# Designed miniproteins, single chains: the designs that were tried, part 21

Each design is a single chain, and the fold is of that chain. pLDDT is the mean over its residues in the fold that is shown.

## One batch from the design tools (miniprotein)

Design m709
Fold by ESMFold2-Fast:
Parts: C-alpha cells; sequence; structure tokens
Structure m709 (fold): chain A 61 residues (1-61)
C-alpha cells in the first residue's frame, strides 16, 4: 500500500523518465512538472512547497 506522498513520488519519477525518453529539455520538463504540481496540490491537499521538494529530490536522483 502506497501513501499519497509515495504515489506522488512515483508519478514524478514516471513523468520525468517519460519526458526524458521523449528528448524533452530540462526547461520543458520543469514546465510540465510545474503544471502537474499545481493540479496535484489542489487535488491532494499536499502543500505546493512539499510537492516541489519531492520533485527536486526525484530530479536530483
Amino acid sequence: MMSVRERLRAAFERMLTHLRAEGKSDEEIDEELKKFIDVASRVTGVPREELEAIYEEVKAA
């Protein structure tokens, strides 16, 4: 069973891998992930700052 945070991390990892595989630039990837963060924050109630922290951790890995 995955927590909301674990599911969001997995979603960021999948999106990042997919966009990189498509040959998207880092700028284009950041743009798409920022849109996702906006939606995810509203839907899940997780603060935007926390979602941005998860994304930065995934991006750095």
Scores: mean pLDDT 79

Design m710
Fold by ESMFold2-Fast:
Structure m710 (fold): chain A 100 residues (1-100)
Amino acid sequence: SEEEHRRRAGGIATDLFEEAYREGLVDEKGRITVEQLEELLRRHFPDLSPETREEVLKAIREAADEDGLVTPEQLIEALRKLSPEVIDELEAALRKRYQQ
């Protein structure tokens, strides 16, 4: 469902921002740069297909402000625009990372 898709995308975005906060990548206003978020995705989703990785990075880059900064709300909206298949692959990759 659309509601389920939004919930799953929001969960992934929240998990990514929590990790970014733990690594000291989030600024005083709760933002992260596109470059730092791309590096975080590389670290936590190393098994993503090239096609899925590019779709995720494209959505993030399009959601960023003019200074290349992303808020949690912008990341949630970016991930919500991704297909269910991309969200499935992201969740699977995150689960693999967590279980290692």
Scores: mean pLDDT 80

Design m711
Fold by ESMFold2-Fast:
Structure m711 (fold): chain A 99 residues (1-99)
Amino acid sequence: SLEEELVAAFPEHVAGLRALVDEIDKAKPSEVASLTAAALLHVAMIDQALEASDTPEGRRALEELARHAEEVADKSKNPTQAEALRLIAEQLRRALERA
């Protein structure tokens, strides 16, 4: 099923999103929008996977990822990067609240 596929891909989406958070921090302002769109797609897949299979391990991975995005945003001197990272963190926090 699609749900089984999403659950199986959960670690890949977490790893991909973490990589994108780090790339957004280093990105040129012109690249931030496309990287943010890719990151939000991973957030959507993670949210659906948690809805299908809510695990303590999955929740801890999202909590760590949200905190990482928040910390990177707080240290960012570029407002475009900081706003993108805060949006990603907010969407991860919303996924955690619903699951």
Scores: mean pLDDT 85

Design m712
Fold by ESMFold2-Fast:
Structure m712 (fold): chain A 76 residues (1-76)
Amino acid sequence: MKEEIKKKIEELKKKVEEVKEGKDAILSQLNAALEYIDKGDYKSAANHLLFAAGLLRLAGEEELAEEAIKIAQELK
């Protein structure tokens, strides 16, 4: 579970490197999610993933936003 979720977040981070607007803020939220997963705080990790999804939608990246939401749902 934990390693599979972390792998999905790392793959999402790789795709986010191609995002033109708000990349640093989105990556910061994804890094925070990974940190909270390592601490066992899955609720905080999910909240950071949902915040990243909101930022991705503002950047016009609906497919990546949906991916972040699905990962967050797996943590609940």
Scores: mean pLDDT 84

Design m713
Fold by ESMFold2-Fast:
Structure m713 (fold): chain A 96 residues (1-96)
Amino acid sequence: SSLLEKAEERIRELFSKQKRPVEELTPEVEKLAEELSEFINSLDTSKYSIGTILRLVGLAENIRLGEDPEIIIEDLRWLYEEDPELAEKVLEIILK
């Protein structure tokens, strides 16, 4: 929970600097999107349910689109409830 709370605060901080409407991502948000995409591409998808993979891909897409931070936080909370071990790896990427 402590790691999740820190990641939620980091998402709010990063996305608070994002101009709306989204024409261009901030460098920090773009870096996060790239690191998360690389992480997903490295996963052995056979170890996860289709639902978990779809949720993780949806989270990455919402970050890439510069979506509302509260939507991204909801995606992150759902991933943590479904697969806390996978979620913690994502939280570590966010907190780099």
Scores: mean pLDDT 85

Design m714
Fold by ESMFold2-Fast:
Structure m714 (fold): chain A 94 residues (1-94)
Amino acid sequence: TTLVKEIKKIIEQLKKLAEESGNPIIKEAAETLESGLEKVLNGDIFGAIGKILRLIGLKLDLEKDESIPKAVKEKALELIERGIKLLLEGLKSQ
């Protein structure tokens, strides 16, 4: 589906930013989004909600992180927020 392709694109972009920055929060966000997509696709509603809540926590942690360039942080925050919205959309369509 288009939704799955868009989430996978966000995962790959977050993985690239994690590699470029070495930031562990961005790496965990990519892994959590990937796991969240798996939960949505398997109809694990409770598991999907748990991953969405973890992504929200990671977004808040990243907002406080001063260790990375501002441009990288802003892009990662935008990607995490988009990933959360797309997971919620996928969950609602179940």
Scores: mean pLDDT 87

Design m715
Fold by ESMFold2-Fast:
Structure m715 (fold): chain A 66 residues (1-66)
Amino acid sequence: ASPADIIALTNEMAAVQKKSQSMNEADAFAAIDALEADAKARIPDMADLISWTADRMKKGIAKRKA
């Protein structure tokens, strides 16, 4: 992946994480799942890192929504 792709993905993940503060847990998880699937399709070389980051985002949201 190019540095520009990584920056774009990081910004997208940050935006979803911020938006999740106003969403219920199920909707937030669905948004993260959609982002993960889309990101893996665009940047397959980073699939493992994308999965790991998405999992951490979900865990963070669950803790904040608790």
Scores: mean pLDDT 76

Design m716
Fold by ESMFold2-Fast:
Structure m716 (fold): chain A 65 residues (1-65)
Amino acid sequence: MKEKYQKLLEAARKNELTDEVREIAKEIMVKEFGISEEEADKLLENAKNGTELMFKILEVRRKKA
């Protein structure tokens, strides 16, 4: 999991949204935050870049805390 977080952080720094980054973000949201795959897919669809995706992930984490 730590390696996946590192790849996600690198994507945010580069402001990139590759298919690999989308898959990593989806896995983190589903496996660690416990949201459904459909919810994760909707968040990914609404994220236009790596920075936006990071904000969406943090928002999910706050709601589950």
Scores: mean pLDDT 74

Design m717
Fold by ESMFold2-Fast:
Structure m717 (fold): chain A 78 residues (1-78)
Amino acid sequence: MEPIIKVEGKEGEEVTYTLYDENNNLVGEIKTDGELKITYEYLREDASEEEKETFYFLLELVKENYENRQKAEEKKKE
């Protein structure tokens, strides 16, 4: 069963990454602030191995986005 990932938010605002099961039940959630810094993370205890792997992959992707934004700010013009 394939987990469903939903991304809500806009650039410069809070972004919510939500992982749902096939029945649209909440499996996991990651929230970031307007600078893409993680402010909240949740993973349900009964998540399957596949759902956990997807959640941790998503968490790593979110962390990479934060690092990329920090690097961009360090290299901002002037």
Scores: mean pLDDT 75

Design m718
Fold by ESMFold2-Fast:
Structure m718 (fold): chain A 61 residues (1-61)
Amino acid sequence: MKKVVIVVAPTRGVALAAARVLREKFGYEVEFATVAELERALELAEKLKEQGYEVEVLVIG
């Protein structure tokens, strides 16, 4: 089963920086969103779980 991490941060810059570390250092499939997009990030998490992915949501700041 593939793992996907969704990073939620106050700005796209912070979210992208965190996503890059998770992709490069840990090899995770990573999606990102701002806190203004939190509801969409949670909807994406549910859809990915239905597709058989293990999903973790990380909120920064």
Scores: mean pLDDT 79

Design m719
Fold by ESMFold2-Fast:
Structure m719 (fold): chain A 73 residues (1-73)
Amino acid sequence: SDMVDKLLKEAESAPKSMWPTMIITTAKELAKKGTEKKKIVESSRKVSEKLGLDSKQVEKAVEGVIKIIEKNK
């Protein structure tokens, strides 16, 4: 998926401490554009798994951001 490939490439030039923030920020931007929640969550999970992050924690943060955006629509 385009999101997965883009985030993995960006992660190569970013410090590991920034990786969760990059995923969450991208998820927020996609949610604002009306991208399907399931696609955002699945892509965020795949990126987190490939980067060795806590995918459950990242998924929870992404879902929280999507809920805030949905409530403001």
Scores: mean pLDDT 83

Design m720
Fold by ESMFold2-Fast:
Structure m720 (fold): chain A 97 residues (1-97)
Amino acid sequence: MKVSEEQFELDVAEALALIELTNLKLSPNPTAEDVRRVLETVKRMLDLAEKIGNKEALKLVLDIAQEVLRYAQEIGDEENVKEAQELIKRAKEGLKK
C-alpha cells in the first residue's frame, strides 16, 4: 500500500474521531451507540497509525480512548469498556517502540 494513501486515510480517521468525540461530549444523554462509533473510528486510526509508525497519531489514539473509556464506564457498557481498554493497551505498546 502507498504510504501517502494510508496517511490520508489516517488524517480522515483522526478528523472523524475528533468530530465523534466532540458530539459525544456535547450530548446531554450519551448512549452506548455513541461510544461505539467513536471506538470504531479510533480503532481504524490505531490500525493505520501502527501500520505507518505514526507516534503522534498513537498518542492521540491513547488520549481519545482514555476519554471514551470514562463515558463507557459511566454508561455501564462492559463491551465498550473492554474495547477502550484494549485500544489503550495497543497504543501504549506502539509508543514503546
Scores: mean pLDDT 85

Design m721
Fold by ESMFold2-Fast:
Structure m721 (fold): chain A 72 residues (1-72)
Amino acid sequence: SGRRELLKEFHERLKAAKTAEEILEVQREMVEAGIPEDLLNKLMTAASLGLSIEELFEHIEKGVSLSELAKK
């Protein structure tokens, strides 16, 4: 499934974003791509904390809450 690849691309773009406008563009594209709000918020938080997409996936698989991602 291309879903993980799509999430990785959005995560990389969020990490590379330098302005609020760039972040908003990525958010809009994520919504248009049908990414659920909860997952979108997790991607935003992971990128802001400097977590890799692999680290985010590991945290999700371990049942780590969104608040635990923010405690990095």
Scores: mean pLDDT 72

Design m722
Fold by ESMFold2-Fast:
Structure m722 (fold): chain A 113 residues (1-113)
Amino acid sequence: ELGDVVLSFTEEDIETIEKIIEESMRESGFSEEQIEKAKKAAEEGIKEKIVLSEEQLKEFLDIFRKKVEEKFGEKVAEALVKGLEHSIKREGNALEGAFRFIDIIRLTLEELK
């Protein structure tokens, strides 16, 4: 469960995960302009139009999983990939869903403390 994983996170861990999301977007072929626009859309609560295809989503999640597994281990990677995919799909496969996932992590941690 995401809550069990998130309870062990520090703010530094959350910042690291956000950086891994941004790096995974870059490696998946998204421009800096697209990443910044998606991040701003999530912050302002507006609907972003940068939609991922199913293949782009799979590539992004595969890259993200490998980076998280290297830093935090397999159990954390599985939980975060599942949560990230859910957040992106909830926003209609929109890139902003990845940054909304960081907000979900922060809110989950706040609720558990």
Scores: mean pLDDT 79

Design m723
Fold by ESMFold2-Fast:
Structure m723 (fold): chain A 88 residues (1-88)
Amino acid sequence: TQEEITQQLREMLERTDELFEQFRQAVRDGDLEAVRAIVDELEEISDRVQSLIDQAKKQGILTPEDMRLYIRIDSTTGIARMYVSVLS
């Protein structure tokens, strides 16, 4: 349902925010192995989020809140991904 998709997106944002705090700490600690592992987990969440958004679009139930949640998750993951890309 629409409410179930929105709730899953809220949970994915909460997990993204937790992982991003861990990412900041790993960066401060110079723990590049932890940085990479956290980014990989953020990318897995991003793939799940994209799947949920595509499902909501296909069913005609996508809301403005879903789009705001998507943008926040995508932006946070993009920042972490960019950091790893410049270190590669």
Scores: mean pLDDT 87

Design m724
Fold by ESMFold2-Fast:
Structure m724 (fold): chain A 59 residues (1-59)
Amino acid sequence: LQEQIDALQKEFMAASKEYGKLLEEMQKTHKQEDADKAKEAIDKATAIGKQIIKLYRQM
């Protein structure tokens, strides 16, 4: 269980970091394509976060 949580936390950190980079690019370019990529990244991070919370609730 803890190993699964640790793996998901690592994935969450990576996804959050990617979102931050994409958000910065969106702010620089003001392109819809970059905004769409940032939205995909935050949605992915949110999904991983929900999985982590669900696993903690089962402990």
Scores: mean pLDDT 78

Design m725
Fold by ESMFold2-Fast:
Structure m725 (fold): chain A 89 residues (1-89)
Amino acid sequence: DLISTSATLVGISRAAASTIKREYEKKFGKKINSIDEFYDAILALYVYLEKKKTDLSYEELVKLGRELMRRENLSYREVAERVLELLKK
């Protein structure tokens, strides 16, 4: 299924991927229907939670997330792990 595949590709547990999907849908009011949308969801949540950029559009959050990922040499797994830690607070 989409969540199991996304979890495998990112390198996180299925439970972690499910948590990310739930929080993404809750905060942005959007559904995840593809693997690419799941990658974008991780980036958007990271910027939204970590950088407190709540006034940016979804497209701007994803773009900034990719820029930060490149600048800080982070993998999708590392970004997802940071998102999961931020969601515990």
Scores: mean pLDDT 84

Design m726
Fold by ESMFold2-Fast:
Structure m726 (fold): chain A 64 residues (1-64)
Amino acid sequence: MEIEYVEISPKEALKEFFKLGFGFLPDSLGSEQAKDTKKKRENAAAKIKSLSPEMLKKFEELAG
């Protein structure tokens, strides 16, 4: 089983993740559907942070 979570710094991935979910919203997306999408992104980001301590260290060695 080979699953890859972000190859480069997770910090950049998190910034892009929030920007992509909130940077472009048409007028119609101000409804309930937009709220659900935002909540899912927040849950994903929180889970990444929880699992990231060891992975973040490995990525920082490659990036830094």
Scores: mean pLDDT 53

Design m727
Fold by ESMFold2-Fast:
Structure m727 (fold): chain A 74 residues (1-74)
Amino acid sequence: SEEVQELFEKDLELLEERLEKAIEERDLETLEELLAGLEYNEEGIMNEPRLSEELKERFKRLRERVKEAIEELK
């Protein structure tokens, strides 16, 4: 569904913005909360047939970036 894809894309954009801000501010707590939320939703996102493979890969890349940021700040 176009609407589902558009909403998810906007959610990813907001999450990416939150990640960049948390990295800039060295906010480990926000990064750990962000990772927990991404991991909680991962199974649902990967199994959602209305989402493109491209958006699913973008989600996975975001999760990996958050993990890397946490490792760098510790």
Scores: mean pLDDT 87

Design m728
Fold by ESMFold2-Fast:
Structure m728 (fold): chain A 71 residues (1-71)
Amino acid sequence: MEKVEEAKKLLEVIKKRSEFAGTYPSLEGIENMRKYLEENAPITPEMEAFLEELKQKYEEDRKRGEEVAAA
């Protein structure tokens, strides 16, 4: 249980850093984080939702970049 809470805190730090930098981890980076969590703690639904949110943020940022380049 303690490891799950540490993992959640780590994911929150990553999210805040990504938002602050204006860039999100690559899909590969997010998948590597999932694997790291699986090795060190069970993945909870909340952690899955958070990882999915990061993937969606990355995809949205990528899409916006393409729209700006097309305009």
Scores: mean pLDDT 65

Design m729
Fold by ESMFold2-Fast:
Structure m729 (fold): chain A 109 residues (1-109)
Amino acid sequence: EELPKEEELEEQIEEREKEGFMSKEVMRAAYEAAKTLLAQGLNNEQMIEKFIEAFAEALKEAGLSDEIAEEVKESLRNSDSERWKEIRDKYLTDKEYEELVKKALEKLA
């Protein structure tokens, strides 16, 4: 997978911040994590699996049970967007979700 050019990435970061989707810091962490994983020679499937594992660990560190963390892993692996949305809405505020995503991406960088 091709990483976006730095100029294009900065424009996308500014646009997403204006949309309220995610902070600049989280999007930059995502870029650095993806760059690091690609430099290690990982393919897209391997990168996704590493992110899922890192995100589940971040959830457990935030005080969610091992059972909920395993449900999140299964939902993400199976692309079960409805189950993932249910778990996210039940257990996480938007800010907590953003902080957990950033933490997971920092574990990969």
Scores: mean pLDDT 69

Design m730
Fold by ESMFold2-Fast:
Structure m730 (fold): chain A 67 residues (1-67)
Amino acid sequence: GELEEVRARLLRRAPYSRAAIDRVVARLGRLLAQGYSLVDALRILLAQETDPRVRGALEAVLAELEA
């Protein structure tokens, strides 16, 4: 599904941040369930993320989806 694809993309960018990525993907699932688009949900998560490795992975995935 969409969440599994995003998780896989994030893990390719930050493979050693699995626990942080799993938390981000859980939050992403909640935002999608609330009716946010994938792009808007990812922007919200990026704005809240403080881990620079996870931020870089989110920025890269967001750029791939906007291309």
Scores: mean pLDDT 84

Design m731
Fold by ESMFold2-Fast:
Structure m731 (fold): chain A 75 residues (1-75)
Amino acid sequence: MRYAEEAGEYARRGDTGGAYEAGEKAAKEAGGDELGKQLAGGSAALAAGVGTALGDPEFAERMAREAAINGAKGA
């Protein structure tokens, strides 16, 4: 959960790189494989980008958090 929340915070700020790293860490803590880490990080980064484009930091935060959690569960 910590890294999932961190991914949301980075996404809210429009920090795509930070969201990616936090999402990857969430998947890693759950024992995620290489693909799981990439999917969690990539999805969190995408949420940050989409939220920024929409001008909706709450959307970015929520979607990045969900991406990190789902990546962790997929591990």
Scores: mean pLDDT 77

Design m732
Fold by ESMFold2-Fast:
Structure m732 (fold): chain A 87 residues (1-87)
Amino acid sequence: TTTFTVDLRFLKLNEKGEKEEVVSISGTFSESETKEVLEKLLEALEKALEAGATFLSTTGSKGEERSREIGKEELEKLIEEIRKELE
């Protein structure tokens, strides 16, 4: 049995130009929990889109944290793709 850790944080710039967290998803899951993870990710993406998130911070397989810009179009596309996977 293998487990994997998910650590995703969605951030936006506030009116002062500072990064603030709008939603995060984190946890350790097994492959048998893929549907539960996708459902949690979908909820987080929908909250990020509603809040106007513009940055995504992710953790790599070795615990490496990376931050990048994410746009509304990319968030909408990810939401659509996860909804298809949950069908």
Scores: mean pLDDT 78

Design m733
Fold by ESMFold2-Fast:
Structure m733 (fold): chain A 87 residues (1-87)
Amino acid sequence: MIIKVERELSPGIYEGYDEEGRKVILKEPGVPFNNEILGADLIVRVPKELRGKIKAGDVVRIEGKLTTTEFFGVRLPVLEATKIEVL
């Protein structure tokens, strides 16, 4: 999956878009879930090794395992990232 990172919403939380224009939230470890994830089509959990390496304007290739989470009764798809490559 290729994601264009548009902006940092809060420390360790980034908004991006996939190749189909779907909204993706990239989330670094240790930051809580909050209202920024509402309306996301996918949440990507960034591994600890890549903390602080992703920035606004990056294009990233992501591989990982698809799972789901619930927030305010909304079921959201989550990609547990195993590899992230900054292009």
Scores: mean pLDDT 78

Design m734
Fold by ESMFold2-Fast:
Structure m734 (fold): chain A 67 residues (1-67)
Amino acid sequence: DDVVQRASDYLQSTFGLSPSNARRLATRVIGMIRRGDIDGAIRYLQDTFGLSEVQARVAVSRIRSLL
């Protein structure tokens, strides 16, 4: 999935994730966004990376722009 690869690349460069972890996280976040669960995607990134709400919202917005 081209979108999963682009989101994975973003997560690798931004958060220093391994390719496998970035792909798994990208797949999950994209799935949430596609289902309209934007709040779930924000919370998942906060819980996973310890991001602030603002940082998580920016990350979700950037991934959403790849869809």
Scores: mean pLDDT 82

Design m735
Fold by ESMFold2-Fast:
Structure m735 (fold): chain A 70 residues (1-70)
Amino acid sequence: SQEIEKLKEEAERLLEELRKETNPVEFGKKAKEILDIILKLDEEGYTDLAKEFKEKLEEIIKEYEERLRA
């Protein structure tokens, strides 16, 4: 599906941007946008792809939390 391919590309781009984000407000905004894409993929039945992006998002959030504790 062209729609699914676009959502996948958007998620991948936002995940790369999130990895570089240092502003907490922008981090939260981008993380929410990624989560919205994950929910859309899961709703459309692409559960394995949604899980993959969720795992990547959770890893980036953990790395961000570790930076905040330093």
Scores: mean pLDDT 86

Design m736
Fold by ESMFold2-Fast:
Structure m736 (fold): chain A 106 residues (1-106)
Amino acid sequence: APPLPASTAPDTEAVKERIRATLRAQGHEEVADEVADKFAEGVRAYANGDYEKMVQYFEEAYKLAPDSRVAARAYQLGAIAYEKLGDTEKAEEWRKKAREVDPSLA
């Protein structure tokens, strides 16, 4: 997935709805609200330049639904956070995990 917009005030409700819709479509409705909340917090952390919190929220997100397309997206977004932190090795590891969960996700 493309990187999230780096707006000062991201539309977190739109992010939450997209994540909920994706998880419901994949049969992960039970965790949809919690994962959506973690994605919204990750997006806010990204907008604030808090890449360590961004990693934390996306790690929490993929742990809730580790076999979902949303987990693959969380790995990709966390990899961006690791690149921003200068940890290229961790960024590559998380991209590899994203491809293992969803090989169609670039």
Scores: mean pLDDT 79

Design m737
Fold by ESMFold2-Fast:
Structure m737 (fold): chain A 100 residues (1-100)
Amino acid sequence: SLVDWLDKNLTEEQKEELLKKSYEKILKLLEEEDPKKAEEVKEIEKKEGIEAAINFAIEKLRELLEDAKKNDKEKAKELEEKLKKLLEEILKLAKELAEK
């Protein structure tokens, strides 16, 4: 998962900052695409913590993309581009923190 990648490549201090910022970005995208699933993610964060919430949110975004690919090609393309941009932004933040 993305969280596992961050855990391997960053110090504990940098890891906490990136997990928090990644969570905020992922949650914002999920709120735009499916507000009800975003509420479930917030409940997971409170109950199981931020890493569990991120993993759950990524899984739900993947499910939304797969559903869109079968039912709405235009929506699938739009969501795919948003997910690609999100991943690139998170990786950029990780590299910036790692280089210090």
Scores: mean pLDDT 82

Design m738
Fold by ESMFold2-Fast:
Structure m738 (fold): chain A 82 residues (1-82)
Amino acid sequence: SGEEVAYRAGIEAARVVKETGDVEKAAEIAREGIRKAIELGLSKEEAMEAMGRGIEEAAKELKLSDEEAQNAGLGALEGAGE
């Protein structure tokens, strides 16, 4: 589902930030995940909410800082067409 796509993209973006510090790659993953979720029928708000949940879960699991979690979501607005 689109929710699973956005949620999974959030987890992957957070992992990339935690493991590599590659904020640009994380933003690319977030952007593509949001675009794909919208293509699958989610609204922008629904896609961003699902991705935010994925980032939050990964942040807890991987013990990300607030800055790392924020960096994982940087591409979301571009993916939403903002």
Scores: mean pLDDT 83

Design m739
Fold by ESMFold2-Fast:
Structure m739 (fold): chain A 80 residues (1-80)
Amino acid sequence: MKESIEKVRKVADLAVEYLEKNGLGPGANIPAEVALEIFKEAGIEVERSDLLLNEDGKTVTLLDLVEAAAKAVLEEEKKS
């Protein structure tokens, strides 16, 4: 549980850092490729098909990214 929460928090922190570095607010779109890189760095196994892509088919919101991370860690806890 604590380790899973730490992974989700790391995803949120990395996503916020990306947005701040690019001068973007929390409602801005994050490229799916960047989202996948963030998951990999946080140690979460997420595929592109697990992402709720925006209408452009290329980006995700910060909320969708964090929700995908939470779902992935909860599913891993159930399988372990």
Scores: mean pLDDT 77

Design m740
Fold by ESMFold2-Fast:
Structure m740 (fold): chain A 98 residues (1-98)
Amino acid sequence: SSYVRLLELLIGNLDRIRALRDRLRNSTLTPDERARLRLEIEMEEGVVHVALAVLITVLKKEGADQKIIDLLNKAADAVTAGDLDTAIAYLEEAKKLL
């Protein structure tokens, strides 16, 4: 399914954001490097939010199961909260239903 592929791309994006957040916790970063990394994380999280919002809108129009919509909304909320592991888990569950 094309939607499964899109969810796999979003999961990959969240995995990259997790790696960036792990690097941000590195005490060897300069203040300038830390500021640039924070901006990169914020921009990439913003892209994931927009992509999830578009996907939810499309799936609602196509009559997707409410359980899928609820899982995608929970994933979006988890991204906002900075809980990327929880966001990935919700996307993996949504993927099983598509």
Scores: mean pLDDT 87

Design m741
Fold by ESMFold2-Fast:
Structure m741 (fold): chain A 71 residues (1-71)
Amino acid sequence: DTKVALVRGTVNGALKSDPATALEQVQAVADGAGLSKEIQDLLLEAAKAADDPEKAKKLGEEAVKKVEEEV
């Protein structure tokens, strides 16, 4: 629950923030929450794709799906 909510909140933040702020937020959450490397990589790619909303959404959905599978 808490990890899933945290990842969802981060994805929503990354999609609405500028790339630099989004990357900083994603990295802090990934490191602090003990997320797997796969989820961390998906969140970072979503943050980097902030200028491509469709790609960012797909990457964010994959990150949420993977965290739900691991919790």
Scores: mean pLDDT 72

Design m742
Fold by ESMFold2-Fast:
Structure m742 (fold): chain A 101 residues (1-101)
Amino acid sequence: DLAEQIRNMSIEELERRIRERIEELRNSDDPLDQKFAELLEQGLESAKAIPDPEKRLEALRNLLATALATELLRKAGEALKAGDVETAQRYRELADAVLSY
């Protein structure tokens, strides 16, 4: 369960996973991916500035969940273009599960 994994991550692990996602998006030649990398970087900086460790942890969890859900929704869109409605539905369900952590 991705939602359970996110809930059990440390601040350091959440930051690492978010930075890995930013790097993946920056290496994409898709302008939308590059813009999303910029937004994630700004979100990470904002979250790290939160003085309360519990609120910082929650902000980082929300940021990672959003980043993962966005990728799953992209995969769902690609599956729909290929006519694979069942695979698209599974990706949508995973995105919903990640966002509900």
Scores: mean pLDDT 82

Design m743
Fold by ESMFold2-Fast:
Structure m743 (fold): chain A 64 residues (1-64)
Amino acid sequence: SMKKEKILELLKKLEKGEITAEEAVDRMQSLGLSKEEIVQIILELVRKGEISEETAAKVLELLL
């Protein structure tokens, strides 16, 4: 989905040091997604190997 693609883009920017974890979370929430939906998408991206567990942990700590 387009929202999953946008979340992946934000997480890749975080991995590159282009944005902070707080900025990534704020931008994800601006997509009109609930915290639960964002968490589910992040966990799916980790399971697929599209983002690192370290990157996921930084944003999940702020969401949970």
Scores: mean pLDDT 85

